# Designs tried in a protein design run: designed miniproteins, single chains. Part 14

Each design is a single chain, and the fold is of that chain. pLDDT is the mean over its residues in the fold that is shown.

## One batch from the design tools (miniprotein)

Design m460
Fold by ESMFold2-Fast:
Structure m460 (fold): chain A 74 residues (1-74)
Amino acid sequence: SEGIRKALEYTKKGIEAKKKGEAYERQGDLDKAQSYYEKAIEYFERAIEAGGPSQIQDLLDEVKKKLAEVKAKL
């Protein structure tokens, strides 16, 4: 299914963006952490729209919490 392939692609991009956001947050670069968490959210939302598995919702919720924490520190 093309939807499943797109969901997998967006999930991989979302995970990559999440990891980059986490790395920048650990370095104290909160502006870059925010940018990468916002990218991760967009990718996970696209993955869900494409019919990705329910576990992607948990990743989306986790990144949304991390983004809120970063925004509170800016």
Scores: mean pLDDT 89

Design m461
Fold by ESMFold2-Fast:
Structure m461 (fold): chain A 92 residues (1-92)
Amino acid sequence: MEEELKIIIEAARDGLRLLNKASPNPKIAKAIELLDEALKLVEEGKLEEAIEKAIEGLRLAAEALRSLDLPEAAESLEEGVRYLEKLKEELK
């Protein structure tokens, strides 16, 4: 669980950082902050809180990507949200 969460969140964060460096967007910047917080929560063993922060960040990033006419990238992040929602259910 922790290793999978780290890989998913880090990959999304790093991709968003590259995009934000090329085309600064305040929603993407906020999404990156939320994903950094999620990674810190994973390291603290607060997996449910980490998943909730990651979902919040990915949803915000997907909204930004759709507004930038990048619907395929947005759809990929939305699939990530659905995967994280399933992981959250497994923690209950």
Scores: mean pLDDT 83

Design m462
Fold by ESMFold2-Fast:
Structure m462 (fold): chain A 97 residues (1-97)
Amino acid sequence: MAPTLTPEQRAALERINKLFKELSKLLDEHVPKEARIKLTNLEVAARLHLVAGDFEGAAATLEDIKKLVQENVKDPEAREKILKILDEMIAIARAAA
């Protein structure tokens, strides 16, 4: 898809995709089914922003995911771990914007 990603944006997308795999596993384990559907839709939206080169839009969508995690993950240890992954993804996206 256009625009063509820069080498730095392609590297950021690859790193974020690896973090999405870790994120999805933890969300499957710790988020109720109804909230998991909403999070899946936001994950798709974030990926669409990244593929379009809209790393700022991706970061904003990841912040929305962060809010739902804070509201729906009841285990404090799991919540902290998930939020740390999201913060890493947001930082990568903003740096590549």
Scores: mean pLDDT 85

Design m463
Fold by ESMFold2-Fast:
Structure m463 (fold): chain A 100 residues (1-100)
Amino acid sequence: HMSKGEELRKAVEQAIKDYKEGKITPEEAARRMIEKVREIYDEPDLPEAELFGDVLEILSELVNEYIKNGDLEKAKEIIDFMNEIAKALGLPLPDTSIYL
C-alpha cells in the first residue's frame, strides 16, 4: 500500500520513462498523469489546468532533487518534458529560470 503522493510520483516517473522510450506522446503523458490525479484525489469536476498544477509540483520536486544531487542533465530532461506537455495541453509554460 502506497500513500497518494507516492502513487502520483510513481505515475509521473513512469510517464516520463514511457515518453523518453517513445511509447507515448507528450499529450498522452499529460493526460495519463492528470487522470491519475483525478483518480487518487477524487476530483473529477476540476479542469485539466488545475489538476496539471499537482503534476507540475511533482515534476518540480524531481528537478530540485536532480539539481541537489548534481545531475543537471536529468534535471534538464525533466524541464524539457514539462515544457513539451504544457505546450501539448495549450497551458502556460512553467518558469524554469528558477532552476537553471
Scores: mean pLDDT 75

Design m464
Fold by ESMFold2-Fast:
Structure m464 (fold): chain A 100 residues (1-100)
Amino acid sequence: MEKLKEKIKKAIELGDKVEQLLADARASTPEEYQATLAKLAPVKPILDLYIKTKENYQKGLELKRKAEEDPENRDVYEEEASKYFGEALKNLIKIEKLEK
């Protein structure tokens, strides 16, 4: 499982790049935004999984941070963090099946 968790970080980096690309396109002209959407449309399902992987992993990290800030409730935050890390892992497995 550790090797698969390491791959989650790479999926998050790709999700960040996709979100940045879309944000940059929105800040450009409407024509450039539509062109970017058209180019991404065929791979949208995979892109959605990358974004979801990032969201779940970041939420897990946020809960881990809360566990450090509130040691009295650490067990609750760590249990919830594990659930989000598990969802990120499931999404990563789906990405691997679609791409490889």
Scores: mean pLDDT 75

Design m465
Fold by ESMFold2-Fast:
Structure m465 (fold): chain A 60 residues (1-60)
Amino acid sequence: SLEEEHLKILIEDFKENKNVKGLLNIAKYSLENKYYDLAKEAIKVAEELGADVSELKKKL
């Protein structure tokens, strides 16, 4: 969908800028909307940047 393509672009942008808060927000939003692949990617990138993603991983 157009929204999923936009979220993919945001994940890449937040990854490049090391925006952990943005990645966590995208992960939560994606989980709420059942965009599990997007949630998994945002969680992975946030974890690589040092975020505690334990609670978010339980929802996957």
Scores: mean pLDDT 85

Design m466
Fold by ESMFold2-Fast:
Order: C-alpha cells, then structure tokens, then sequence
Structure m466 (fold): chain A 88 residues (1-88)
C-alpha cells in the first residue's frame, strides 16, 4: 500500500541519519570496547535498511514492517545499555 511504502521510506531515512550520528560518535570515541559496540549498532542499522528495502520490494504488510523495526529496536537497546555500563 502507499501508506506502508511511505512509512518504509521515512524509517529508512531515519536509519541513515542514525548511522551518520553513530559514525561521528565512533570517530570521537577512544574506548575500543565502546567503538566495537558502536560498530555493531551501525551494522544493525545497515541490516535493517536492507531488510526494509526487501520488504518494500515484496509489498509486505505494515505488521511485517513493524515486527522488523521492533526486532531492530530491541537489539539496539541492548547495545545502548552495554555502552552505558562501559561509560559508568
């Protein structure tokens, strides 16, 4: 549907912006353990973009798109918590 396609395009744009922000954070980071987790977050966003592009091409349902986003967000939350612990 046009609504699902528009939603996917907005999410992809957000994911691309977050990758740029994470790359800037990594460039300023001196802790190699935090750098490794930032790399994992960047890779996760890249994988999510690729999956969202596949879902768009397959004309997937909103439910399938939302499920993919929820999986990605859960993994990102875990990595963010691990970074917070390393900075404590």
Amino acid sequence: SPEVEAFIQRVIATEQRLIEELRQQKAKETNPEVQAKLDQMIQLHQDTIARLQQLRDQKASMEEVEAEIERSEAELRKLAQEIAKLRA
Scores: mean pLDDT 90

Design m467
Fold by ESMFold2-Fast:
Structure m467 (fold): chain A 87 residues (1-87)
Amino acid sequence: MDALRQEAARHEALGEALRAQGDFRGAGVHFVRAAELYLQSGDLEAARRSLERARASADELDAQGDTIGASLVYMGVSVLELALERS
């Protein structure tokens, strides 16, 4: 569990760094991966926060006209939100 949380935190930090650089596609991918790892570790609160950040990145992709990239991130968020409801 500790190793999963550390890996999740690394993906979250990478997502934040990429978002700061305007790479919302990279940010969205890393925030979804962080949420998945937090969920696997049992940290449901951190998983929910990472999904909120992933959704925000998808919103930015849509605003940039990357509707396909936005849709893929939104789908990842939706799958993990459903998994959280079952936890």
Scores: mean pLDDT 86

Design m468
Fold by ESMFold2-Fast:
Structure m468 (fold): chain A 68 residues (1-68)
Amino acid sequence: MKLSLEEALEIERLVVRGIILDDPSIAREALEKYFGKEFADEVIELLEKGEYEKAGRLVKEKLLEKLE
């Protein structure tokens, strides 16, 4: 599935929001919708472990792969 820039920015916003609020599930629905459950589970696991840099890098790489 291809992403618009607006969709990519919204996913990034939800991931950052999940980090700030200590609730990674905020990003789960968007990550599952666009990248599938397996990818969403991997990102959420990293966020729950406090591996924010790894989670952010993984999301960024996936967003760049899927951008129009």
Scores: mean pLDDT 76

Design m469
Fold by ESMFold2-Fast:
Structure m469 (fold): chain A 58 residues (1-58)
Amino acid sequence: MTPSTLEEVEQYAASIIESLRQQGLVLLDSEGRPLNTPEELVDAYRRDPDAEFSVVPR
């Protein structure tokens, strides 16, 4: 990813996290770690771009 593309991904991640939070849901990464912030989601994606995320009730 380029720096500008990463900034767009951060904005998108913020939208996803907020939407799920409003529904009482949370994203888990491939290791089962909860992703509560846009930064955590971006970090997980950067580490494992092909990783699948799970959506579970918080």
Scores: mean pLDDT 72

Design m470
Fold by ESMFold2-Fast:
Structure m470 (fold): chain A 65 residues (1-65)
Amino acid sequence: MSPQERLDRLIDAISELAGADRDALEAFRRWLVATFGEDTALRLLGDLADHAARHPGSRLVIEPP
């Protein structure tokens, strides 16, 4: 699976699990990749997805930078 496909799946998972705005998540993803690189973005978004999964019913608010 490509890094881009993995990032897309993480965004979808976070949006579904936490009810977060997908457009805001996509803006956040693009900023993370541009600022920290793809590997760091994958780790941070993976951690965020794990957090959302461990806190069912909690709403996650992502503000685009």
Scores: mean pLDDT 74

Design m471
Fold by ESMFold2-Fast:
Structure m471 (fold): chain A 80 residues (1-80)
Amino acid sequence: SMAEELAERAARIAEEAERIGLEAAKREAATLEDEAKRQELLERAREHLRGLREKAVEAARAGDESIVEKLEAVLREARA
């Protein structure tokens, strides 16, 4: 079905965005001297990106045809 195809595409794009976002978060964390602040930043990044991925897949399954474009926008932000 179109919803399943969208969910599969959404999952792939969201996984890539999560990977890039986590790498960016790791680089940002490396600039911090405080270990607790580094861990907090990384945990918040992981939670935020996981939530975005889960929400995107659910939206695609619900038939939100625009989700792929929205995810590509998130991917661009993750790269910035």
Scores: mean pLDDT 79

Design m472
Fold by ESMFold2-Fast:
Structure m472 (fold): chain A 71 residues (1-71)
Amino acid sequence: SLLERGREAIEAVRRDPTSWEAVLRASVALIALATELVFSSGDKKKQLQAEIDALSAAIGAGEAAIQAAKA
């Protein structure tokens, strides 16, 4: 599912936050989750929002790590 793919993308960024490929993959997953959020309701919407928040934080951490590495 999109939630599972989003979680895998979060884990990929956490494992190698200096990877632009991981950050880009996570960004694509974020867009997909945000799209699902628009069409979701109730508990599913809350679950999607939590995944989006976690993925956004992981992307931010990855971008910061890349900047620190001066890649």
Scores: mean pLDDT 70

Design m473
Fold by ESMFold2-Fast:
Order: C-alpha cells, then sequence, then structure tokens
Structure m473 (fold): chain A 100 residues (1-100)
C-alpha cells in the first residue's frame, strides 16, 4: 500500500541519520522496527510500530542537537518528520474508515 511504502521510506531515512551519527544500538532498534512494519497485519499494529519509531526519532533529534549535527542531517530529520505526519494522518483515516 502507499502507507506501507511511505513507512518504509521513513524508516530508511531515519536509519541513514542514525548511521551518520554512529548510533549502533539505535540502528539495531530501527532494523527491528522495520521488520515489525513489514510484519504488521492491521493498521492498528502499524500505528503502534510508528509510535515507537517516533520515540526513536525523538532520541535521534536529541543526539543530533548534542553533537551539533550538520545541516544535511537536520534536513533529513525534517523530511522524516514530514513523512511521519503524512503516514499518521493516512493511518488515522484508514482506521476510522474501518470502524465506520
Amino acid sequence: SSILELAEEAVELLKEVAEELDLEDTIRRIDELQKKIKEAKTYEELYEVLLELERVAREIYLQAQARNASPAVLAKLEEFGRLLKEIHEKLEEEIKKQKE
């Protein structure tokens, strides 16, 4: 689905940032979340995984700030935030539609 494709793009972008910041434990956590995204059978399950991805992204933002990360890294985090917002809005619409 388009939602799944956007989720995969968001995960890959966040992983690139974690790799640029040498966050080895965070990279492993992102890999586990990527597997969970692929294994999600419902929009509710996907939503829960994306909430965890948002928590990981928040931790990465703190690390980027602490390390005075480059404008390129900050731009990738902004793009991640844009993608995550779009995915979240689409997921909420689909979940709401299924309950109607």
Scores: mean pLDDT 84

Design m474
Fold by ESMFold2-Fast:
Structure m474 (fold): chain A 67 residues (1-67)
Amino acid sequence: SAKEEAEKAAKKPKIDASIEEWVRKLGGKKSLSEIEESLLAMVRSIAKISGDEKLARLADETLEKHA
């Protein structure tokens, strides 16, 4: 329900929010270092395994932008 979805959004784990913000910052860069690219690929894989579709898409888009 809309109420249930709103409560889940408000209680999102802070660690996941920090990772999402980090991925967004990488998306604003002109190029990524090898370490940043490797870490981003790892975050994408973890997001896909954990079912975090938003984080997985954001990581995929950022990697494709810098490929």
Scores: mean pLDDT 72

Design m475
Fold by ESMFold2-Fast:
Structure m475 (fold): chain A 83 residues (1-83)
Amino acid sequence: MPSIQQLIDTATQTINAAESIRQQLRDNKKLVEQIDAVVKELQRYLGLAEREGRLTPAQAEAMLKTIAQAKALIAQGNEIMAS
């Protein structure tokens, strides 16, 4: 299990990367909407982690899954931009 600080740092970096790719994908409305939804969910977990200073194992697992989903969407955005 990553530490809470590692989860906060990873989520913050993932949100920043997602926001960057979102700005470049203005014409891909569907992918932008998917990125916005995942970023909003990550921001909720980030706020919870910062306020409580802890996460349950289930909450940490859910946050890691959301980070993985965000990274997959970022990869899709990068492929579209490379094409």
Scores: mean pLDDT 81

Design m476
Fold by ESMFold2-Fast:
Structure m476 (fold): chain A 90 residues (1-90)
Amino acid sequence: MSPQTQEVIDRIRNYAEEKSKSLSKEDQELVNRYVDIELQRLKDFMETNVPNPTKELQDYIIERMKKVIDTAVKLAKEDPEGFKKLVDSL
């Protein structure tokens, strides 16, 4: 994995951890499972298609993933059972 890809993954993971900190432990675990799946997909995509991403593209990816995480945190809080079914289907 490139250092640039690792940095993007780490920044997204840190955001998810901070954003989910106020959730119950069960909901945090569910968000973490979802984030791990999405980050693995992102890693595979970047390594295959964009192995040396520009700073602009890195920042774009991070901002898009932050929105995905915001939605996941909201779903875990508002509909944990529905969100669990979604994550289990991935």
Scores: mean pLDDT 84

Design m477
Fold by ESMFold2-Fast:
Structure m477 (fold): chain A 83 residues (1-83)
Amino acid sequence: MKIHPLVGTGTTAAALRTMALLLDGKSRDEAIAELERLVKELDERLKELGLSVRVDFDDERATIRVYDKDGKLLDELVVDIRE
C-alpha cells in the first residue's frame, strides 16, 4: 500500500536539504563520514513509514535516494562532498 501523502517529495526534499546544510563547510573525508552516519540514522527513522534510504559516493559527490515500499524513487539529493 502507498505511504502517507505528506511523506512526499516536498517533505523528503526538506529533510535531505537539512542534511546537505549539516555537511556545509566540511572536508570531503569529514562529509563522507558524517553522511554515512546521517543516512543510517535517516534509514532507521523512515523504515516505519516503509521507506528506505540509499547513498552512493563518487569522486566529489554523494547521491542520496529515498524509495517507497514498491521500490519507486521518491526523492534524490546530490551533495557536493569536496567542500
Scores: mean pLDDT 64

Design m478
Fold by ESMFold2-Fast:
Structure m478 (fold): chain A 85 residues (1-85)
Amino acid sequence: MGSIEGVVRDTAGRPLAGVTVTATSASSTLTTTSNANGQYGFSGLDPADTYTVTASLAGYAPQTRSGVTVAANQATTVNFTLAAA
């Protein structure tokens, strides 16, 4: 199985805690929350699926990364920069 991990920051490069990050594929939907360093991660992802990863936080414009593929036994890095809305 593969994994997706990354960091969520604001436009000033500051890490954002409490960001809801959702990974959606044809077969599954997984949700996590970023930590105090803006870090998030998903594990146990199917390499046969393509994922859409969305980061959202109140007061910020949501960001979406589509077409994310994962490889078996590898971490795929997806970073987000959120702008205040």
Scores: mean pLDDT 84

Design m479
Fold by ESMFold2-Fast:
Structure m479 (fold): chain A 94 residues (1-94)
Amino acid sequence: SMEEFAENFRLFLDGVLPDLPEEAKELLVEGAVRYLELIKNGASDEEIREEVRRLAEELRRVIPDPGMFRQALSALALALDDPVVRETIEEILA
């Protein structure tokens, strides 16, 4: 379920990025859930890319460290395992 995914992703973030701000962890989990809803509703690649870019802009505001920002987006890409998400994140981090 989306609830189980959200719980597991939060546990993953707590394990690999324990120092990530609480607001950033909340944004990542919320963003991942929104992604799953988009996929279930048959969203286009463009809609997925737009959601990833929107989430990245929100994360930039709450994560002051560039290295931590990169790690947060990399964790999201790993968790979602979607080539459209990975490509969009690679473009953002270029």
Scores: mean pLDDT 89

Design m480
Fold by ESMFold2-Fast:
Structure m480 (fold): chain A 55 residues (1-55)
Amino acid sequence: SALAADAREFVARVEARDSDFSGIALPADLMAALLEAVSAGDFAGARELVDRWAA
């Protein structure tokens, strides 16, 4: 889905230490969950969350 692509792009930009999230549109609940995971340094968990949501 298009939103899964945006979620993967968000995680990729955070891992690249890119602070520009322009053009990324995610559901509020998914964005909150991804922000929680990446804020904790759990990039593996963030990627798994995207994959589960995309399934």
Scores: mean pLDDT 73

Design m481
Fold by ESMFold2-Fast:
Structure m481 (fold): chain A 56 residues (1-56)
Amino acid sequence: SMTDQQQRLQNSVNDLQDRVDQVRQRTQQGVVPQDVGDRTVNGLQSVIDRMRQQLS
């Protein structure tokens, strides 16, 4: 079973993943410039990766 702390961390990961998906979509639509979108996704992905390491 997942601990309360792991559950909260997983929820944070899911929220950040939704943000990544939104940024990618807006970048593909041309609403967000490609360079800004790429930097934002890379930054968010680094945070997600660190959080996922804590879940392992």
Scores: mean pLDDT 85

Design m482
Fold by ESMFold2-Fast:
Structure m482 (fold): chain A 67 residues (1-67)
Amino acid sequence: MAREEALRRIDELEEEIIKYSNGKITKEQARLAALDRVIRELRKAGAPKEVIDFLESEREKLIKEMK
């Protein structure tokens, strides 16, 4: 469903960001960048507020873990 599709896209993008970074960023930094990109894509596409709110919550949790 939309939430599962968004999470899969984030996982795929995280792996690509790590691969293209040549190890210059952490896994957490790559996931944050993937979340930002997917949230931006979904907002432009008019995705359901529930999905966007879920991803924003995941982003906030990740930021707290990085501090």
Scores: mean pLDDT 79

Design m483
Fold by ESMFold2-Fast:
Structure m483 (fold): chain A 85 residues (1-85)
Amino acid sequence: SMEEQRKENVLKAMLLELQKIIAKKLDSEMEDVVLEELEKLKEKLTPEEQKWVEAKVKEAEKKIEKEGVSPELVLELVEEFEKEV
């Protein structure tokens, strides 16, 4: 359905924003690839969806700044994003 597609787009945007933060922290060569995918996906989001994604990503970024990047934290943040859509 259209509603399911919108939720999928929002979740994918949150996950790509998280991947961008992680790639930047780890100085990963994948950062540019993630940025390109994110730019394409953002064009499909409404302004309201973009604000929602930005708010959730800011919360995740604060946790990463406090705790550092770990596989455990990444999994927790992914699960949190899945619950929010």
Scores: mean pLDDT 82

Design m484
Fold by ESMFold2-Fast:
Structure m484 (fold): chain A 100 residues (1-100)
Amino acid sequence: MSVRELLAEAAEKLREAAELEAAAGRDEDAAALRRAAERVAALTEEEDPEVAIQQLESLIIFAASAIAALKNSEDPAELAVRELLREALELLQEALEQLR
């Protein structure tokens, strides 16, 4: 996959996670995930690799923290969110590796 394709797929996974959080009544978590998805989507148009790397590192930390917050959950809805976040994290990490 190209960096642009990896970022587009990561943004989609973050949007799906946000929709599940909103459906569960976790509106603040949903809003944070929507903002992260918008930031990732904006990176598909970023032409400066140094700026893209810095923003990706920030987004990777955010995704890892969001996953850690769900670590002890046994709620099937939260497990689904955690899996989407894990997939998004993997895509963001692959995009970062390709930009190095």
Scores: mean pLDDT 86

Design m485
Fold by ESMFold2-Fast:
Structure m485 (fold): chain A 60 residues (1-60)
Amino acid sequence: MSKEELKDRLTAIGGVKPKLAEKIVDHFGDDVEHATPEELSKVEGVGPVLAQVIYDELHK
């Protein structure tokens, strides 16, 4: 999956702005789909609540 596809997918999640999606992709790359909520919360701008939302949306 391309970084652009990952950013687009992340920006579809409520509360994720384009710049934040870029930071998440730059931090994890393709591994973002396997990241835990705790690992997602390590990204600047991602708090524990948003990390859980991102995780849930990626795993449905």
Scores: mean pLDDT 77

Design m486
Fold by ESMFold2-Fast:
Structure m486 (fold): chain A 88 residues (1-88)
Amino acid sequence: MEEVEAAIEAYAKKVAEKYGEEAAERIEAKVRALAEAVLAGAPREELLALAREGAELMVEMVAEKYGEEAAEAARAALDEYLAELAAE
């Protein structure tokens, strides 16, 4: 658990570097919720729902900082990444 917590914090730091600390706090909360659900053995449909919420938040943050073209690219990349995570 502590190792997972450290990984989430490291990811949040990278998000803060790109999108600011407020955005990092929001995404950290979503990533933490997903990690906790995975560790608790939540059903796949719940994991996918949480992952989708995080992806939508990331797309929103990219749109606010970098515009809609960047947000469309981020949505495509996050959708592909989430599909691969869900397949595990």
Scores: mean pLDDT 72

Design m487
Fold by ESMFold2-Fast:
Structure m487 (fold): chain A 78 residues (1-78)
Amino acid sequence: MEVEKRVEEAKERIKNAKTPQEKADAYGELARALVEMGKIDEAIKYAREALQLDPDNPLARIALGEALMKKRGEPFVR
């Protein structure tokens, strides 16, 4: 899959989101794609923004955990 396309799609969904939950989902997906690209600091930023909009968002929590583990050099374990 094209990770850059996923980043662009997520940014478009953020722009077009009508609810905080939709925006949180889009930020969470953006963060996951950024982790795959190795843009860890950006991934942490967007995952945190998603959690501010929806603190219980599972995708955002997973993305943040994965980004933090990658920044520390530790494997992410569920």
Scores: mean pLDDT 79

Design m488
Fold by ESMFold2-Fast:
Structure m488 (fold): chain A 88 residues (1-88)
Amino acid sequence: DEARREALREQMRAKLEASLAKGLAAAKSEEERKKLEEHAELLRRFWERVLENLEVEDVEKFFKGEELDPESQARLEAIAREFERELA
């Protein structure tokens, strides 16, 4: 299942890069650009953690905006809480 996980990693990278590019184009100051880049880096780290800990099918559902089952949703929330704790 490595190929599917790598494909999801590439999709996430592309989405984050596109979002960052739009944000940077709208930014009016160097401080805003720096904050956007720092936020993008944190999002990349978060999604790497998600890709390592969630089932490939659940990550694909999330990317499509589909509802996750309660157990998968709880795992995603737990990963988010652990990630935030590590940043403090």
Scores: mean pLDDT 78

Design m489
Fold by ESMFold2-Fast:
Formats: C-alpha cells, structure tokens, sequence
Structure m489 (fold): chain A 81 residues (1-81)
C-alpha cells in the first residue's frame, strides 16, 4: 500500500540522515563538494529501494519522484545547518 511505502521511506530517510550526520562528525574538514557527493550517494540508495518497493506495492512513479525530492530537500537542509 501507499502507506507502507511512505512508512518504509521515512525509516530509510532517517537512517540516511544518521549516516550523513555521523560522517560529518568524523570528517569536520570535509568540503561542501564532498558533503554533497555523500548526500547524492545516500539518495541513490533510497532511489533503488523505493523503485523496488513501488513496483511491489503498485505505487506510481510520481509518488517515488515526490519522495525522492523530499529526501533531496531534507539532505540540503541538513548540509546547510
């Protein structure tokens, strides 16, 4: 169902945010470019997972695109802190 995909998305997003925060703490001298590259890699992982889940739950691509845009926005906000 859509609700199951959105719930799993939130769990993936939370884990990705934790991964990015931990990496930033370990790499205090990292450039903005390096930070953005890590965010892009984490987004790619979420995209693969969402694509599989959307297929299994018959959720349209527009929902996947919306959730990925939400993840991108959340990562940008995190890096801008």
Amino acid sequence: SLEEVEELFEKYLEKAIENIKEWLEKNPNASREQQELLAEMELGTIEIALTVLAREHSVPQEVVDRLLEEARKRFKELLDE
Scores: mean pLDDT 87

Design m490
Fold by ESMFold2-Fast:
Structure m490 (fold): chain A 92 residues (1-92)
Amino acid sequence: AAADALLEAARAYAEREGLEIDEKAQAGMRAMLRALLASAAGAEIAALLAELAAALRAGDLARAAELDARLRALAAASPDALARLRAAQAAW
């Protein structure tokens, strides 16, 4: 749900700006987000993804960048999240 909400918000933002998002890129991002959500840090990641989706819907790119940086830091600090992310990236 959180991964789907973020991707939907990003797609809606891109559509408003006249940008195209590749379906293959969307599928890869969805797989990576689901891998992160399945980790021990999944609840914290879900909360950050919900805030990121809200920032994108509001057009607040500065807040979105801040939340993305926090998400990356959280994933890097979690061995389980990092291992799952790497496995998803390798499958892509």
Scores: mean pLDDT 73

Design m491
Fold by ESMFold2-Fast:
Order: structure tokens, then C-alpha cells, then sequence
Structure m491 (fold): chain A 71 residues (1-71)
């Protein structure tokens, strides 16, 4: 998807904040990011992409922990 430079910078910042937060804090961080973003489709796509990437990292960590427990 094509993002403007501004939306891409927002994506990078949102992803960095989500990755720095504990998984249990992701909902609070997402609410703050939504409040700070322009209410446009482009920024909604950027935020959604950042959230999906952060959730993916959380799932990967959980799967790694489960595999270690079964070894």
C-alpha cells in the first residue's frame, strides 16, 4: 500500500512505541496513538499495519516459549 511520508513516519513511530511496550500495554498505547493521529484512512492503515506487526512479534514470542516448554 502507498503511504505518504507523513503516514510512513507515523507508522515507524507507532511500531517503535508498540514494540517498546509490554504486550499487556498494547491496548493503552493503541488508544493513545489513535487519539494523536489524524482521522484519515491513510493514518488508519498505518496504525493497523503497526498493530499487526507488533501482535505478530508477540505471537512469535509466545510460540517460542511454548516450544521451549515442550522440548
Amino acid sequence: MLLSAEAREFYDEALARLLAAAPEDHAAVLRELIAQSPDTREYALALTGAAIEAIGAEIDAELAARRAALA
Scores: mean pLDDT 76

Design m492
Fold by ESMFold2-Fast:
Structure m492 (fold): chain A 74 residues (1-74)
Amino acid sequence: SRFDTLLALAKGMVRRELEEMLAAGVPEEEMRRQLDTLLDVFLAGWQEHEGLSAAQVAALRAAVRALADELLAA
């Protein structure tokens, strides 16, 4: 589905961004802040263009935050 495609894209973008910030030595707190800001911009754009429901936006945000927690815990 389109939602599953957007979920995969969001996870891929977050993984790449976190890996780049980790390689650059960005502190975890700053990485989390930048990631939240980036996610807000992407989700706002996708909600406007794709007509995502509030529940779908919440699901994308939750899945991305869970991925970030996994990657930053290591």
Scores: mean pLDDT 82

Design m493
Fold by ESMFold2-Fast:
Structure m493 (fold): chain A 58 residues (1-58)
Amino acid sequence: SGREAAEEGIRRAREAGAGPGALASITHGAQTLLEQGKEEEAARAAERGARDVERNPG
């Protein structure tokens, strides 16, 4: 659940046109939390990142 949500958030940020810095930050943060077993925190971080990108599409 949380892992899937985190992966979806990262994918949505990428598809929405996140710049390389933003995408790297979102991806690294979420992956670090997933590696620590903090799936709900990873999902939350990725979701916030994706939302920020979606507010500024392209």
Scores: mean pLDDT 80

Design m494
Fold by ESMFold2-Fast:
Structure m494 (fold): chain A 92 residues (1-92)
Amino acid sequence: SRKEATDRAYAEGKERFTQVRDQSLQQGLSPQQTAELIQREAQRLIEEYRRRLDETTGMGAGAGVAVAAHDEIKAYQQEVKEQKQKELEELK
């Protein structure tokens, strides 16, 4: 079903984007570069689903991937803000 496709695509996307983020952090990439890499991986995964699934199910999967990418980018931005705030408090 469309909902099952969305839920599965969200879970797959979340796993892939967490790996992209972890690799970017290990390489010392900026938050902007990490967000761009997550967006590119999301586009690739959406295209993979669109090629394999019918239009309606593919749209559902694409929505799941898009939400997973958004969530991961937001979580990463929040962690960066918290780390910077902690460093600023240690300097005062």
Scores: mean pLDDT 79

Design m495
Fold by ESMFold2-Fast:
Structure m495 (fold): chain A 94 residues (1-94)
Amino acid sequence: SAEEAYQRVLEVLRPEAERLKATIPDPKKVAEMIGNMAALEAAQLIDDPEEAIKVATRVARELGEWLGLSDEEIEIAVKTAVETVKRIFEARKK
C-alpha cells in the first residue's frame, strides 16, 4: 500500500538524510539529494507513477521538516522528487 511504502521509505532514508545534513554544508544540495533519494526508493516499491510521486513528495516534505530545512528548501526537495520520479518512469517506457 502507499502508506506502507511511505513508512518503509521514511525509515530507510531518515539516517541517510541526517548524515547528508551533517556532511553537506549547502542546504539546497541536501534538499535536492533528499528529493532524489525519496524518488528512487518510492519508484522501487511502486509501479504506478502517480502513486510513486505521492509517496516520494510526502517523504521529501517529512524529511525536510524533520531536518529543519526552510520552506524554500523543502519545496526544492519536493520538486526534485517529482521530476526524478517522472524521469525514472519515462526511462522505463523504453
Scores: mean pLDDT 87

